# Designs tried in a protein design run: designed miniproteins, single chains, continued (3). Part 112

Each design is a single chain, and the fold is of that chain. pLDDT is the mean over its residues in the fold that is shown.

## One batch from the design tools (miniprotein)

Design m11892
Fold by ESMFold2-Fast:
Structure m11892 (fold): chain A 70 residues (1-70)
Amino acid sequence: SKLEEELRKLAETGDVEALLEFGEKNNLGPSRFVDYLRSIGKEELAKELEKAWFERMAKVIEDAVAKALA
């Protein structure tokens, strides 16, 4: 798959931000990325990606709560 080839190349760079951007552009859920990275032995990169995704989600939730309380 073309997406798998691109994802594999990004995994070789270890660039978490590039992986997140790739996911957003291709509408891929974080679980699919994490599962793929673990399947190819990139456990540490998978953990960093999952952490970065949750941090972004936490910020979105904080912004939504602040807006609802205003």
Scores: mean pLDDT 75

Design m11893
Fold by ESMFold2-Fast:
Structure m11893 (fold): chain A 61 residues (1-61)
Amino acid sequence: MSEEQLRIILEWAVSNLDPSFSVEEQEARLNTLVESLKAAYPERAEVLDRLHAEYVARIRA
């Protein structure tokens, strides 16, 4: 799995979050996805941590 593919997955996930969810619920959903991706692609953990921080900032904005 490339960084670009991981970014596409996270972008799609964040863009399709239920807008009725609270910021905390949106962050929890993103956290669950990132944990699943780290389990599947442990060699990409650092990339996933960086992308996770980026998308958390977007959810909070």
Scores: mean pLDDT 81

Design m11894
Fold by ESMFold2-Fast:
Structure m11894 (fold): chain A 107 residues (1-107)
Amino acid sequence: ALEAAKSFLSNVIKPNEEEEIKSLKVLAELLKEKGEEYVIEVLKEAILSLPEGVKNLILDRYKEDPEAFKLGIYNRIKEAGKKLGLDEETVKKLSEAVVKAIEELAK
């Protein structure tokens, strides 16, 4: 779970479609089994476990334009989710969980 969350977040620096799909699959399964709140906590732990430069890049991008950042995360999850057969509800919940984790750490 933690490794998949770290991989998904690190894809900001080195975009890799295969890793995006693999990490999103694990996060989607975790969402189904443990719920949104648990996924948010795993994502927060993952962000805090990233190298400082990666963490700061993610948080700074969110602070510069939160609405554009939210849309970017939604589009990433939507595109990878299409290849995984994820429904719209799952895509929205995963996108919201990622944004909430970043938003809470950005204050």
Scores: mean pLDDT 82

Design m11895
Fold by ESMFold2-Fast:
Structure m11895 (fold): chain A 65 residues (1-65)
Amino acid sequence: SMEEKKKEVEEKLEKVKKALESLGLSDQANQLTEEARKLIEEGKIEEAAELVEKKGKQLVVSALS
């Protein structure tokens, strides 16, 4: 359901945010959170999921490389 997808996106966003903050990327974590939240508010849950997955992973990988 859409409610289940929204919950999964919010849980993934929280995990990515904490990971980025632990890497000293608080500004990037805040920006990603704002972008994802805007998509969720607009009902674009699948787009929010893709943003968190793709951008979150890219930021973490870049920080560790």
Scores: mean pLDDT 82

Design m11896
Fold by ESMFold2-Fast:
Structure m11896 (fold): chain A 62 residues (1-62)
Amino acid sequence: GNADRAGAGAVAMTRAGMPARAAGELAAKFGNVDERAAVEAATLAQRGEASPEEAGRLIAKG
């Protein structure tokens, strides 16, 4: 769904070296999902604490 794609996108952008806030904000804008949840998911992904699947679940709940 939108949250799963946003989570995968946020993780991919952080792995490419984008700051977590920017990655989360862009994922939220293009995924039409909650920006705060997307930024939190991106921050966890940057720390190695969330997989793409976990990021998607956080955004979906958020």
Scores: mean pLDDT 84

Design m11897
Fold by ESMFold2-Fast:
Structure m11897 (fold): chain A 118 residues (1-118)
Amino acid sequence: MSKKEQLLREIMLSDEVTVELVRLITEAFDVPFSRFAKALMEALDASSLEEAIARLQERLVAAGFPPNAAKYVLYYLAKVLRENLDSENQAEILREAIDKLLAEKALMDVFDDLLKEV
């Protein structure tokens, strides 16, 4: 098993989204932890990475995502940041990615409910 596969397994087994989990996610994508933490904090208007994680979890749950979705969203955001490491607007890119996920989930929940009536 590769180091990346071991990191992904540990992420999947984690019930709590912690600063350490964010470090594992950023290591799996070869993204600098400090850069990801700064961008995520700015995207969520948080003063700490722990506050940013909590705000992300609250927004996802409010939008209808399950409580454990935050770790998968953080994984996705780390991938987005990796593709945009040369950008000067990394916080804005993450903010737009979060807003899009929240909007798409709300729309998908409406369509899923409509399909259940047929």
Scores: mean pLDDT 75

Design m11898
Fold by ESMFold2-Fast:
Order: structure tokens, then C-alpha cells, then sequence
Structure m11898 (fold): chain A 69 residues (1-69)
């Protein structure tokens, strides 16, 4: 679905160190999900990226993907 596709794009962007692409994909996932827990994890991933913590961002995005799948 749209949310799962956006989460996969966000994870690929984080693996490449592309913060701008990752933030765009997180925004797409946030706007397409109806799940509050997924939104919370996306907010944590957003903050982790702004802090430069790519490992934490990846962890939160992987948890969001498991919930959205």
C-alpha cells in the first residue's frame, strides 16, 4: 500500500544517507497512514534524522514498517 511503499523509500534513503529524500518519504508515510503508532514512530524517525542519528532513524522506520505491513 501507499504507506508501506513510502516507508520502504524512507529506509532506502536512510541507507544512502539522503536526509532530504528520507524526510520527504517520512512525510508521505505520515500523510497516508491511519495508524497512530506508525505516526508516532515516524515522528521519532524524523527527530533522529535531524539529530544525525541514522541508526535510530532506521530502527524506528523498521518498527513502523512491521506495524504497517
Amino acid sequence: GKTVDALKKALEAVEKGDVDAALKAIGEAYSSTGNGEVRHLLSLAHKALLDGDFDKAKEYLEKALKLAS
Scores: mean pLDDT 88

Design m11899
Fold by ESMFold2-Fast:
Structure m11899 (fold): chain A 108 residues (1-108)
Amino acid sequence: TRESLQRELDRVGEDAVARVEEALARLEADPKDSGAWLTVVLGASYLERQGNLKEAIEVYQKLADIAKAAGDKVTELLAQARVYKLQGDLKKYEELKKKAQELLEKKL
């Protein structure tokens, strides 16, 4: 059921929050660590659902900084877009999402 799936996602997200700082450190050392990336995204998403917007913003901002240092412009723009969305700047959110999509399409 949807409720059972939501409880499982919340449990996974809670576990991810406990490991976010370690996962961010792993991404800083290896920006292609998909397991660390997933942990950061799951943790930030859980914080958003719990209404912990300040903490979620801090996680996405750190993710954007790591992506910028790694030269990953698409991930940088998407993480920055999420920060603007959580701050209520929906116009900037949509602008950065569109820019990320355009960059991704140019690589194909």
Scores: mean pLDDT 83

Design m11900
Fold by ESMFold2-Fast:
Order: C-alpha cells, then structure tokens, then sequence
Structure m11900 (fold): chain A 85 residues (1-85)
C-alpha cells in the first residue's frame, strides 16, 4: 500500500513537470514563430539577436523541468517495479 502511494505521488509529480514543460515548449514555439515573422520583414540577424536572450532563458527553463520530470519518472518506475515483484 505504501509503495503504491509513493509510485502514484512520484508519477503525479512527474506529470505536473511534463505539463510545465509543455507550457514552456509552447512559449518557445511562439518565440520561434515571431523570429521567423521578423526575419521576413527585417534583418534576420538583428531579429535573432533581440530574441536570442529570451530563447536561451526558455531553453534553460525547459531543460530544468525536463530533468525534474525524468528524476520523478525514475523514482515512480522504481516503486512500480517493486510493486510487481
């Protein structure tokens, strides 16, 4: 019972981080789309320089969340395997 609760807790935590990753990925996609639209109307190098810092910040956030999701998925899987034995 305790192992099942721990597996469910960690899976829920991992799913929460996955949801946050999806939100960050959507924001990154919008930044990429804005960069492409600016590139059509102005110098692509200037547009990239202006959005590059924001893109880096979003990428770092996504990587941090991905590492957290992976950590909690590994913990959940450990308890799920123990439950099946």
Amino acid sequence: EELKKKAEEYKKKADEYESQINDVNDRMRKVSEELQERAKKTDPEKARKELNEEGIRLSDEANTLANKAQEYYRKAKKYEIELKK
Scores: mean pLDDT 72

Design m11901
Fold by ESMFold2-Fast:
Structure m11901 (fold): chain A 75 residues (1-75)
Amino acid sequence: ALEKAYEEGYRVGREIARLVAAGRLEEAQALDDAWLAEMAPLVEAAATSEEARAQVKAAVEGAQKGAAEALAEAA
């Protein structure tokens, strides 16, 4: 479960960063908004559930790694 959350975050983070690097800010924002909407129930559950919090943490860590790698590739 955590691995899948990390992998999804990683994928989304890469895509957002690539769009930002390409100057496609509106598409990057739309993707970010869509992902936040998908994550919203998990983020709410994270206030009272350690399992949900761990999944949110994995997804965020994945997104940060994916974004960092994509930005490094664009430089």
Scores: mean pLDDT 84

Design m11902
Fold by ESMFold2-Fast:
Structure m11902 (fold): chain A 82 residues (1-82)
Amino acid sequence: MEEEKKKAKERALRSKEGREAAKKAVEEAIKRLREEGNFEAAEALEEIAELTDKALEALIEGDMEKAKEYAKKIEEILTNRV
């Protein structure tokens, strides 16, 4: 259990760095979807991005239950709206 939390935290820190590098590209993609009138996809992508950031923060803090909740919400969006 402790080992899993440490590994998750390390992965989350690495993913957060990658997410920050991709932030501009994701923001541009959301803007483009809205300009094309695809508001549902733009909203879904925005929510996924926000939930991903929250999940990574929860993993870094060691809050595995919160991270699981955010991951489940992302999965629901991916399954139902994309």
Scores: mean pLDDT 75

Design m11903
Fold by ESMFold2-Fast:
Structure m11903 (fold): chain A 93 residues (1-93)
Amino acid sequence: MPSLEEQAEHMKEVLREEIARLREELAAETDPELRAKLREVIRLAEEAIELLDKIIEASKTNKEEAEKLVKEFQEKLGELQRLAGEAERLKAA
């Protein structure tokens, strides 16, 4: 199985690609409410990458701290999915 560090590094790459895509969507979007939601999703994705950096560092020294940070990351990922769903609903309205 891949290590926690390898899994976190892979997830950082996935999130960076998603942020790049969202920034392109934001540049093309004219609706101010949808633009605000896209900016919020980008902000949460950047915060999720920061948590992944903390997980990588904690995994080297403190397994319990790393596991706690993984839970925080999962909660932030849930918030990201919720806001992304709100943005999709605004596109459909």
Scores: mean pLDDT 83

Design m11904
Fold by ESMFold2-Fast:
Structure m11904 (fold): chain A 94 residues (1-94)
Amino acid sequence: STLEAVRSLLEEALKEAEKNNGKITPKVSSLLTAAMLEMSLNGVGDSALPLIRKAEEASEQGKGKEAIKYLREAQRRAIRALEENRDSSTVDVK
């Protein structure tokens, strides 16, 4: 499922970023890109994309704790948006 895929990708990205003191490594960037693609294909990319960008900016500025904070918030918002999208689909027509 998209929800499980996005959750797994964002959890792995967070774990890798935390392991690297909040630095967005190429591996973290790849995981975030994969999560964003899954979210965008399901119409919920806008929920987390601004927070992922803030995390990348914070990481580039050496603000590792702030980068981790933004990634955690991005994960929360992405999961919530995907759950709400599923619920809205069920309420509306399924």
Scores: mean pLDDT 78

Design m11905
Fold by ESMFold2-Fast:
Structure m11905 (fold): chain A 110 residues (1-110)
Amino acid sequence: SAEEFIEAVLNLDEETLKSYGLSDEDIKEIEEARKNPSKEKLKKAKLEAEIWLGIIQIQKSLGLPISEELRRAFLLAAAKALVLADELKDEKSFEEIRKILEEGLELLEL
């Protein structure tokens, strides 16, 4: 669920994050984002999550399979955006990213 993924991201639950298909390198990027937050990094990560969601939506509408790389790219971008919004205490961005993640996970059947 989106709630499970969000909790795993905020707590850096490596076992749960790996079960969603994230690599050790992806988890390190999430940790790095948390340690050095900025508004520009948040905007970039959120935009990347929105772009990947758009690609997933298009591929699903065409009946095309979603690659593991595309799934991973979306989840990593959303995870980085979540930790950045949390560290910056940007509640509005956090809720917008939650919605992006909920839509993406539903399309990915996760």
Scores: mean pLDDT 89

Design m11906
Fold by ESMFold2-Fast:
Structure m11906 (fold): chain A 116 residues (1-116)
Amino acid sequence: DTSAIRAFLEKLRNGDTEPIYKLAEALKDVGDHKKLKTLEERIEKIVEVIQLFLNSESDLKDDSEIKNLSEEELALLAARILYPEKYKGKSLDDVPKEELERALKELEELLKKIGI
């Protein structure tokens, strides 16, 4: 299931920043985000990860393009959002499929919980 992460990216593409704030607050006790002292540091890290992802997918302009992203690409994005230091500089070939699937599920559940 990739419905919540796709909806999250669609909102961000349209200039809605509220989902980033809600996600940063929800991540305060999760993985690598526990090491970040402030909400602002978590927001900056999430924005950095998403901007790098969207810049590699430069043609993403609408919902149809976001919906064409592979589950594996979205799973890697989820891993980088949840555990930015652990997955820094890692590609799909560098991360076990089981680990990517867990990260995607974790982010999807979290995004649904915060109303995305």
Scores: mean pLDDT 77

Design m11907
Fold by ESMFold2-Fast:
Structure m11907 (fold): chain A 66 residues (1-66)
Amino acid sequence: MNAVTLATEAALQLIKAGHEELGYEAFEVLMSLSDEEARVLGEQLLKRIRAGDIDGARRLVEEAKE
């Protein structure tokens, strides 16, 4: 899966969960990374989001911010 697809999926799932601002931040962070880094982070974000661990997802986004 390419970085754009992962970034879009992670952002949409966060927005659907009621965390719209975090969804946009996740998209911006993922799009700023290399394809490999975006894939790893995007997969970790989706795993946490699907488990209902929104605090864990937020922590990943904050740690990856420029």
Scores: mean pLDDT 80

Design m11908
Fold by ESMFold2-Fast:
Structure m11908 (fold): chain A 95 residues (1-95)
Amino acid sequence: SWEEALREVGRLLGEFRQLALTDPERALEEFPEIRERILEILKPYLSEEQLKEIEKLFEELEERLRAARTAEERLRAIEEFEKRFEEILEKAKKE
């Protein structure tokens, strides 16, 4: 179900956020797998355009995390990503 998909995606993003704050190098190593996992979970529920928009958000997040020098910068990047990601999911729910 959509609710189960959102719960699992939220769990994965929460785990990634903790990893990015505690072990940023490991977070970047795990990033491609987490991205692929989230996209696979969402694929049955989203249009091709919405999936491409989310892929672009993940690319922007990766660039910001690689450029970040502090935990505050990493947290800010993740929070901005989560906000934009949630906006895409809310639009999908209305369809």
Scores: mean pLDDT 85

Design m11909
Fold by ESMFold2-Fast:
Structure m11909 (fold): chain A 74 residues (1-74)
Amino acid sequence: SPRELLEKALEALKAGKIEEAKRLLLKTPDSDVIKREITVIDRTLPEADRPAALTRLVETRLRLLKQEEQLREE
């Protein structure tokens, strides 16, 4: 599921597995939007700052997905 992919990507980022996290993100339904966001991060930020930016991206996407799931259950 998209949620499980985002949660696994977050775990990969916490473990320092940046390329694994990117691969998991590209399997989500919003992969085209996420790919563009990753490209911006990779082009604009130093390598050392990219994990934090990617973590924020995943956390934001996961929060929005959880909010959308809650609205559909109401």
Scores: mean pLDDT 79

Design m11910
Fold by ESMFold2-Fast:
Structure m11910 (fold): chain A 85 residues (1-85)
Amino acid sequence: MLTEEQKKAIERAQKIFDEHRDELLAYAKEKLGDEEMAQTAVDLAREETIDFAVRNPEATDEEILERMRQAVDDAVERLLKLKES
């Protein structure tokens, strides 16, 4: 079962994601050069950010946003390596 703190953290992470989705998608598209890959990177970042929030329910909105940006960078790097293969 999720704690009340974990539930609130997930809700905050989802809200922050929704507020920044278009910005993150534009960033990923610039790095990847492909809309479908950019959407995949953003979707992967969303899942990683929710997982981070569950594991760190005390995290601030600023920490969640920083993790989300890092997760997009991580997803972009992984997808670029796959494209080079």
Scores: mean pLDDT 82

Design m11911
Fold by ESMFold2-Fast:
Structure m11911 (fold): chain A 71 residues (1-71)
Amino acid sequence: MEKKELDLKGMTVKEAAQKAVAEGKTFRNDKPLDTKVKKAYTGPFTLEEAKKIDPSIKVAPPEDVVILEYE
């Protein structure tokens, strides 16, 4: 199955996390809660796809994880 883009652009990390959890997703973030989201994706991911969104990822994340690209 293909990764899916979530419409979270312009939200803060805090707002994006609340929305992801409400939809039953797990949330990956190490940035301050007031950081602006540029794009968001949910899995499944290959390691290559996940690294294109967040280069700090070294292991393929689980299918239900939301990964953020930041402004």
Scores: mean pLDDT 74

Design m11912
Fold by ESMFold2-Fast:
Structure m11912 (fold): chain A 64 residues (1-64)
Amino acid sequence: MSDKVEELGKKLIEAGLSRGEIGIYVNVEINGWSYEDVAKVYGLPSPETVKEMVKDAKKRIEES
């Protein structure tokens, strides 16, 4: 379990994600937060912005 989190962290960094983008991705995909809650916590304009950031992060991870 811990090894999977460390490997994911490395892939996110190598994919070029910022600390904020990593936090958004982890809170949605790993911690199960809603797009609305993440948007509010990170000061993003809408839940759709969070959804697009998570989608972009997944694409970058797949390409790394």
Scores: mean pLDDT 77

Design m11913
Fold by ESMFold2-Fast:
Structure m11913 (fold): chain A 76 residues (1-76)
Amino acid sequence: EAREAVRRHARGLAEAIRNKDEEAFTLHLIGLYLAAKDLPEEERKKVEELMQKTVDAVDAGNYEEAVRYAEEIARV
């Protein structure tokens, strides 16, 4: 199920950010991209927006904010 895959990868993304695990971060980001393809368009757009916000927050060094965005992906 696409929503279960999104939830799993979103949770993994949040953990990767907490652990500063760059390899796990990349793997879960790819997993989210692939899982989101099978979501309804409106849900896919929300996931993609939150993924971009997560990446932007990590790039800015705002790790706690990035974790919050990743956790929000799991609720889509």
Scores: mean pLDDT 87

Design m11914
Fold by ESMFold2-Fast:
Structure m11914 (fold): chain A 100 residues (1-100)
Amino acid sequence: SSKVKALEELIKEFGEKAKEISKSDREKAIELLNETIKKIEEMIKELEDDPEVVKQLKAAKEHVERAKELVEKGEPFEKIEQELKAAMHYLLEALDLLKK
C-alpha cells in the first residue's frame, strides 16, 4: 500500500530527526519539531477515512507538540526524549493498525 509506505517513511524520518534534535541548538530543534508536526498533520489528512489510525497519529502529534514546549522552556533533553519516544510509540501503533 502507498499509504503504508508513506507512514513507514514518516517513521524513518522521525527517528532521524529525533537524533538530530539531541545534537541541535534550541532554534534548530524547534525547526525540526515544527517540520515533524506538519508532516504528521499531512498524514492525518491523508488517512482521515481511518479513524483508529488518525487517533494514534493525533496522539503522536500531541507528544511532539509537548516536546516542542519543553525545548522552548529550556527543559532537560531527558524530558524531551520521553515525549519523542511516546510519539514514536503512537506512530508505530498507527502503522500496525494500517497494515491490518
Scores: mean pLDDT 89

Design m11915
Fold by ESMFold2-Fast:
Structure m11915 (fold): chain A 81 residues (1-81)
Amino acid sequence: GRERVAAGVAAARAELEARREEIEAMPEDEQLEVAAEVLAAALRAAGAPKAAEAVRLLKEYELTGDEEAKERAKALLEEAL
């Protein structure tokens, strides 16, 4: 549950910090894409696949405005915690 999500978030932060200069040089939309991919991969590796799917859906919502994706992401986060 929450402990696995926290572990995935911590791992993603460490990877993003290691790649900070590379990522900060990217356009803002590419920064969002990379951050979401790193976070989703780290959450999946930590054993939080529902949280990883929620991150993917939240990225889709931010890019497209799809309210259904946002609602599905919230449900998946509640199940992951």
Scores: mean pLDDT 82

Design m11916
Fold by ESMFold2-Fast:
Formats: structure tokens, C-alpha cells, sequence
Structure m11916 (fold): chain A 82 residues (1-82)
């Protein structure tokens, strides 16, 4: 169901965000600050979406975009730290 897909996407976003937060202490100050701001924006987006009355199918689409953003932030931090 779309509700199950949304729940799985939220779980995946939280896992990626946790990985980002684990890497932030190892990143240069400017990149760490940008990653922290991106994480805050992602968490706000998920929270607002969770409280919204949008159809589950539309929530899935927005969550997929938030997941892609989180994965891009993680990939950038991994490249900087490696």
C-alpha cells in the first residue's frame, strides 16, 4: 500500500540522516554546517508531511524526493571524508 511505502521511506530517510549525523564531526566546518542545515530541512519536511492530510500516494512522491536529497548529502560527505 502507499501507506506502507510512505512508512518505509520515512524509515530509510531516518537511517540516511543518522549516517549523515555520524559523519558531520569528521567533515570540514563549512560542509558540516551545510549538512546540518540539510538534515534540519529534511526532518522538517518529513514532520510537516506526516501532519498533512495529503493522499498517501502524494506523500510517497515527496518522501522519495527527500530520500534522494538525503542520499546526495551522505554521498557528498563520504567523498569529502574518504
Amino acid sequence: SAEAQAAELEKRIEAVVAEIEALIPQAPAAEAAEAERQVANIRLGVALLRESDLPAEQKVAVLEELLATAEAVLARLRALIA
Scores: mean pLDDT 89

Design m11917
Fold by ESMFold2-Fast:
Structure m11917 (fold): chain A 65 residues (1-65)
Amino acid sequence: MEERRERLYRELEEHARSLGLEVVRIEEGKITLRYENVPATKVSAGAIIAIGVAIEAGESVTLEE
């Protein structure tokens, strides 16, 4: 479980960076992503990726501008 969670977070960070998003915090049960001056379509893509990671990790996700 821990190894799987680390892999998912690494993949999330890579995807977020490619979309112009920053992973601000990974807390117990919660992942926070930040975006600034990013098109709405890329923000939506980031949310989908974050939701996917949350489902796999059993956590919730928050987007922060």
Scores: mean pLDDT 62

Design m11918
Fold by ESMFold2-Fast:
Structure m11918 (fold): chain A 71 residues (1-71)
Amino acid sequence: SAALAELLAQFERLLRLIREDPEAAVAWALELAAQEGPVDEAEVRAEIAKLQAKLDESLKRLAEALKKALE
């Protein structure tokens, strides 16, 4: 459905924002959550930080693989 396609596009946009500008991702998530009700900002920030750390680790492993391939 069109609604599902739009939802998936929003998730893809958020994932890119987390890796490229994590502070903007946190701000965006907090604004959306505030429209639905009270939210623990510290918990949201902690979850974004965990996702960023996992992405950083994956990128390091990719860089190591590319370095070996270029030898």
Scores: mean pLDDT 71

Design m11919
Fold by ESMFold2-Fast:
Structure m11919 (fold): chain A 114 residues (1-114)
Amino acid sequence: KILLVILAPSREVAEKAREVAEELKEEHPDLELEIRTALNPGEAHAKALEALETEEIDAVLLLVVSDDPATRAQAEQIAEELRARGAEVRLVHVDSTEPEAIRRGLEEGLRALK
């Protein structure tokens, strides 16, 4: 079971990324994917920790939709903290809010966790 945490700059981008992730789940019926969305790094960290404590998660995919260096650096710190807790974490940065760019990032991250 993979936990996908989507860190997005707005609710609109978060919903767009969630829709892309749900389409990938339909295309890959063997993929057990649990989806969370967050609008800031602190929310992303809190949601990842809660899922790791309450669910049997094998790996975390942290998808960061941002071109902001500060947001990207904070996401890297979150990935390190989750790894320190024993989680396998893949961090993927997407510099574009375009659905095709989000889809490519998701596909890359999911393949790396196989």
Scores: mean pLDDT 84

Design m11920
Fold by ESMFold2-Fast:
Structure m11920 (fold): chain A 95 residues (1-95)
Amino acid sequence: SSMDTQRSRDLYTQMFQSLVQAQNNIQDGDDDGFITSLNRIIDIHQQFISVQSDSSMRNDVSDSVITTLNYMSTISSPRIQSVIDRTINQIQSLR
């Protein structure tokens, strides 16, 4: 429905705002802030998948998030890389 579409759009926006916050946390060296942002991304992604009926849109959004997280992994410490890998696995399991 149009209401379900608006809800999924709002969640999409919140998810990418949280990705931007995670990128800022990495640049600032704020490991705790980064982990907090990743937890928000997981929670918002779970909500997005539950309200988005279009499997193509679910896959496209999940792929975009995973691509961004993989990029963040390339500029992160080994400890943060393990947290990112766990987040990617969580997102992949909920497609």
Scores: mean pLDDT 84

Design m11921
Fold by ESMFold2-Fast:
Structure m11921 (fold): chain A 80 residues (1-80)
Amino acid sequence: SKEEVKRELARLASEAYRYIREGKYDKALEIVRQAAELAKKHLSKPEAINFLTTIENAAVSAGAPEEVVKEIEELRREVE
């Protein structure tokens, strides 16, 4: 169901944020890529964009390197 997809996306986002806080950017990006694919497949385009924009903003706020933020931004642009 859409609700199950949203719960899984919330779980993946939480794991990605944990890895960003730990400085484990490669692992964070692997999880963000998984979440992006799940969002693209099961959410509407605006919902998927909003989800990835939220992750991008959280990464910026956590002080993630520019390269990490850019890769999340590129994943969002692939949905657009």
Scores: mean pLDDT 87

Design m11922
Fold by ESMFold2-Fast:
Structure m11922 (fold): chain A 72 residues (1-72)
Amino acid sequence: KELVPSEREREIAARVLEVLAASDRPLSASEIAERTGASVSAVTRALNYLEQQGLVESSVDENGVVLYRLAP
């Protein structure tokens, strides 16, 4: 949701950005959750916040999976 993130959500958002920066390809929320150690729900909230800030882009692959990457 379009809220100011909590400290935990900010920590997860920072970790999400680090994971995406280290990846050579777009990642799903499940893959990001696996790499960050956070739940898929927490990662999805962080990704929604980061998209709202213009820091992350989403796309849908040929299988309908939502993938995320750093904004250019």
Scores: mean pLDDT 78

Design m11923
Fold by ESMFold2-Fast:
Structure m11923 (fold): chain A 75 residues (1-75)
Amino acid sequence: REKLSPEEKEELRKRLLEILSRLSDNPFVRMMVSVFANTNVKPTEEEIDFLVKELERNGEEELAKEVRKAVEEVR
Protein backbone atom coordinates (compact mmCIF):
# COMPACT_ATOMS: atom_id res chain seq x y z
CA ARG A 1 0.00 0.00 0.00
CA GLU A 2 1.35 3.41 -1.00
CA LYS A 3 0.90 6.32 1.40
CA LEU A 4 -1.19 9.22 0.13
CA SER A 5 0.59 12.58 -0.19
CA PRO A 6 -0.83 15.43 1.96
CA GLU A 7 -2.35 16.96 -1.21
CA GLU A 8 -3.94 13.66 -2.35
CA LYS A 9 -5.30 13.03 1.17
CA GLU A 10 -6.85 16.51 1.42
CA GLU A 11 -8.37 16.29 -2.10
CA LEU A 12 -9.89 12.86 -1.42
CA ARG A 13 -11.15 14.00 2.00
CA LYS A 14 -12.85 17.11 0.57
CA ARG A 15 -14.55 15.16 -2.22
CA LEU A 16 -15.78 12.38 0.07
CA LEU A 17 -17.00 14.82 2.75
CA GLU A 18 -19.04 16.64 0.07
CA ILE A 19 -20.55 13.28 -0.96
CA LEU A 20 -21.29 12.56 2.74
CA SER A 21 -23.18 15.87 3.02
CA ARG A 22 -25.53 14.72 0.20
CA LEU A 23 -25.86 11.11 1.41
CA SER A 24 -29.00 9.80 3.15
CA ASP A 25 -29.05 9.28 6.93
CA ASN A 26 -28.18 5.58 6.50
CA PRO A 27 -25.58 5.12 9.30
CA PHE A 28 -23.85 2.13 7.66
CA VAL A 29 -23.05 3.79 4.31
CA ARG A 30 -22.17 7.09 6.04
CA MET A 31 -19.69 5.21 8.26
CA MET A 32 -18.05 3.54 5.23
CA VAL A 33 -17.65 6.82 3.31
CA SER A 34 -16.23 8.44 6.50
CA VAL A 35 -13.61 5.68 6.79
CA PHE A 36 -12.48 6.33 3.20
CA ALA A 37 -12.46 10.13 3.81
CA ASN A 38 -9.99 9.58 6.69
CA THR A 39 -7.63 7.15 4.92
CA ASN A 40 -3.85 7.70 4.99
CA VAL A 41 -3.13 5.01 2.38
CA LYS A 42 -4.26 4.29 -1.16
CA PRO A 43 -7.48 2.17 -1.04
CA THR A 44 -7.29 -1.17 -2.85
CA GLU A 45 -9.53 -1.93 -5.85
CA GLU A 46 -11.31 -4.48 -3.62
CA GLU A 47 -12.03 -1.83 -0.96
CA ILE A 48 -13.33 0.62 -3.60
CA ASP A 49 -15.54 -2.06 -5.19
CA PHE A 50 -16.95 -3.00 -1.77
CA LEU A 51 -17.90 0.61 -0.93
CA VAL A 52 -19.38 1.27 -4.39
CA LYS A 53 -21.41 -1.97 -4.24
CA GLU A 54 -22.83 -1.03 -0.81
CA LEU A 55 -23.77 2.47 -2.00
CA GLU A 56 -25.51 0.99 -5.08
CA ARG A 57 -27.32 -1.58 -2.90
CA ASN A 58 -28.67 1.29 -0.77
CA GLY A 59 -30.00 3.21 -3.82
CA GLU A 60 -27.12 5.72 -4.00
CA GLU A 61 -26.08 4.88 -7.59
CA GLU A 62 -25.04 8.44 -8.53
CA LEU A 63 -23.04 8.93 -5.32
CA ALA A 64 -21.44 5.51 -5.89
CA LYS A 65 -20.17 6.79 -9.27
CA GLU A 66 -18.86 9.98 -7.65
CA VAL A 67 -17.03 7.98 -4.93
CA ARG A 68 -15.35 5.75 -7.53
CA LYS A 69 -14.35 8.79 -9.60
CA ALA A 70 -13.03 10.70 -6.56
CA VAL A 71 -10.85 7.79 -5.41
CA GLU A 72 -9.53 7.08 -8.93
CA GLU A 73 -8.80 10.75 -9.76
CA VAL A 74 -6.74 11.36 -6.59
CA ARG A 75 -4.13 8.91 -7.93
Scores: mean pLDDT 74

Design m11924
Fold by ESMFold2-Fast:
Structure m11924 (fold): chain A 99 residues (1-99)
Amino acid sequence: SAAEKLIELLEKGTLTPEQLRELLTELDVGDSVIDYLIENLDNEEIRKLLIEVAKILIALEKGDKEELKEYIEKALEILGKLLKVPKEKVEEVLEEMLK
């Protein structure tokens, strides 16, 4: 899957901006989010976030609810650090963006 390929390339340190755009487009990620992630790909927290998001997508494909909860929690913690806001505020913003 695109999510599994994303993890592989991130772990090997070989992920290019072009590969990231292709994989995230296949995962139906919005262009504005892709642009932000590409611009910040050298940020270690962004790379960690991408790994957790890919794990979320794999857990969704498997139907593993326990793994899904764990990976969502980790992704929200990383987002809180990146945005310098409390986790609860990040959840509120994401809920509004997903409407």
Scores: mean pLDDT 74

Design m11925
Fold by ESMFold2-Fast:
Structure m11925 (fold): chain A 94 residues (1-94)
Amino acid sequence: SPQDIIDESISIVDQVTKKAQEKGDTNTVKGSNMVKSILDQAKKYIDSDPERAKKLVQGARDSGKMMQDSTTDSDIKKLISDNIQKLDQAIKTL
C-alpha cells in the first residue's frame, strides 16, 4: 500500500538522520527531519485526499534530492538514493 511504502521511506530517513548526526552533518539532519515531517503529513491524507498526499510525497522526494546533492558522505548519498526510489514507488501508487 502507499502507506506501507511511506513507512519504509520514513525508516530510511531515520537512518539518514542517525548517520548525519554521527558525522556532524547538521544540514542533512535538518533536511531529513523536514522530509520525515512532510511524509508524516502525507500519510494523514492518503485516504482522504490522495492528490494532496502525492504532492507532499513529491515535495519530500525533491527535498531528498537536494540533500543528496549537498552531502559529501557516500553512505548517506546511497540511503537518500534508496529513499528516492521508495518515494517514486509511493507516487506511482497514489
Scores: mean pLDDT 87

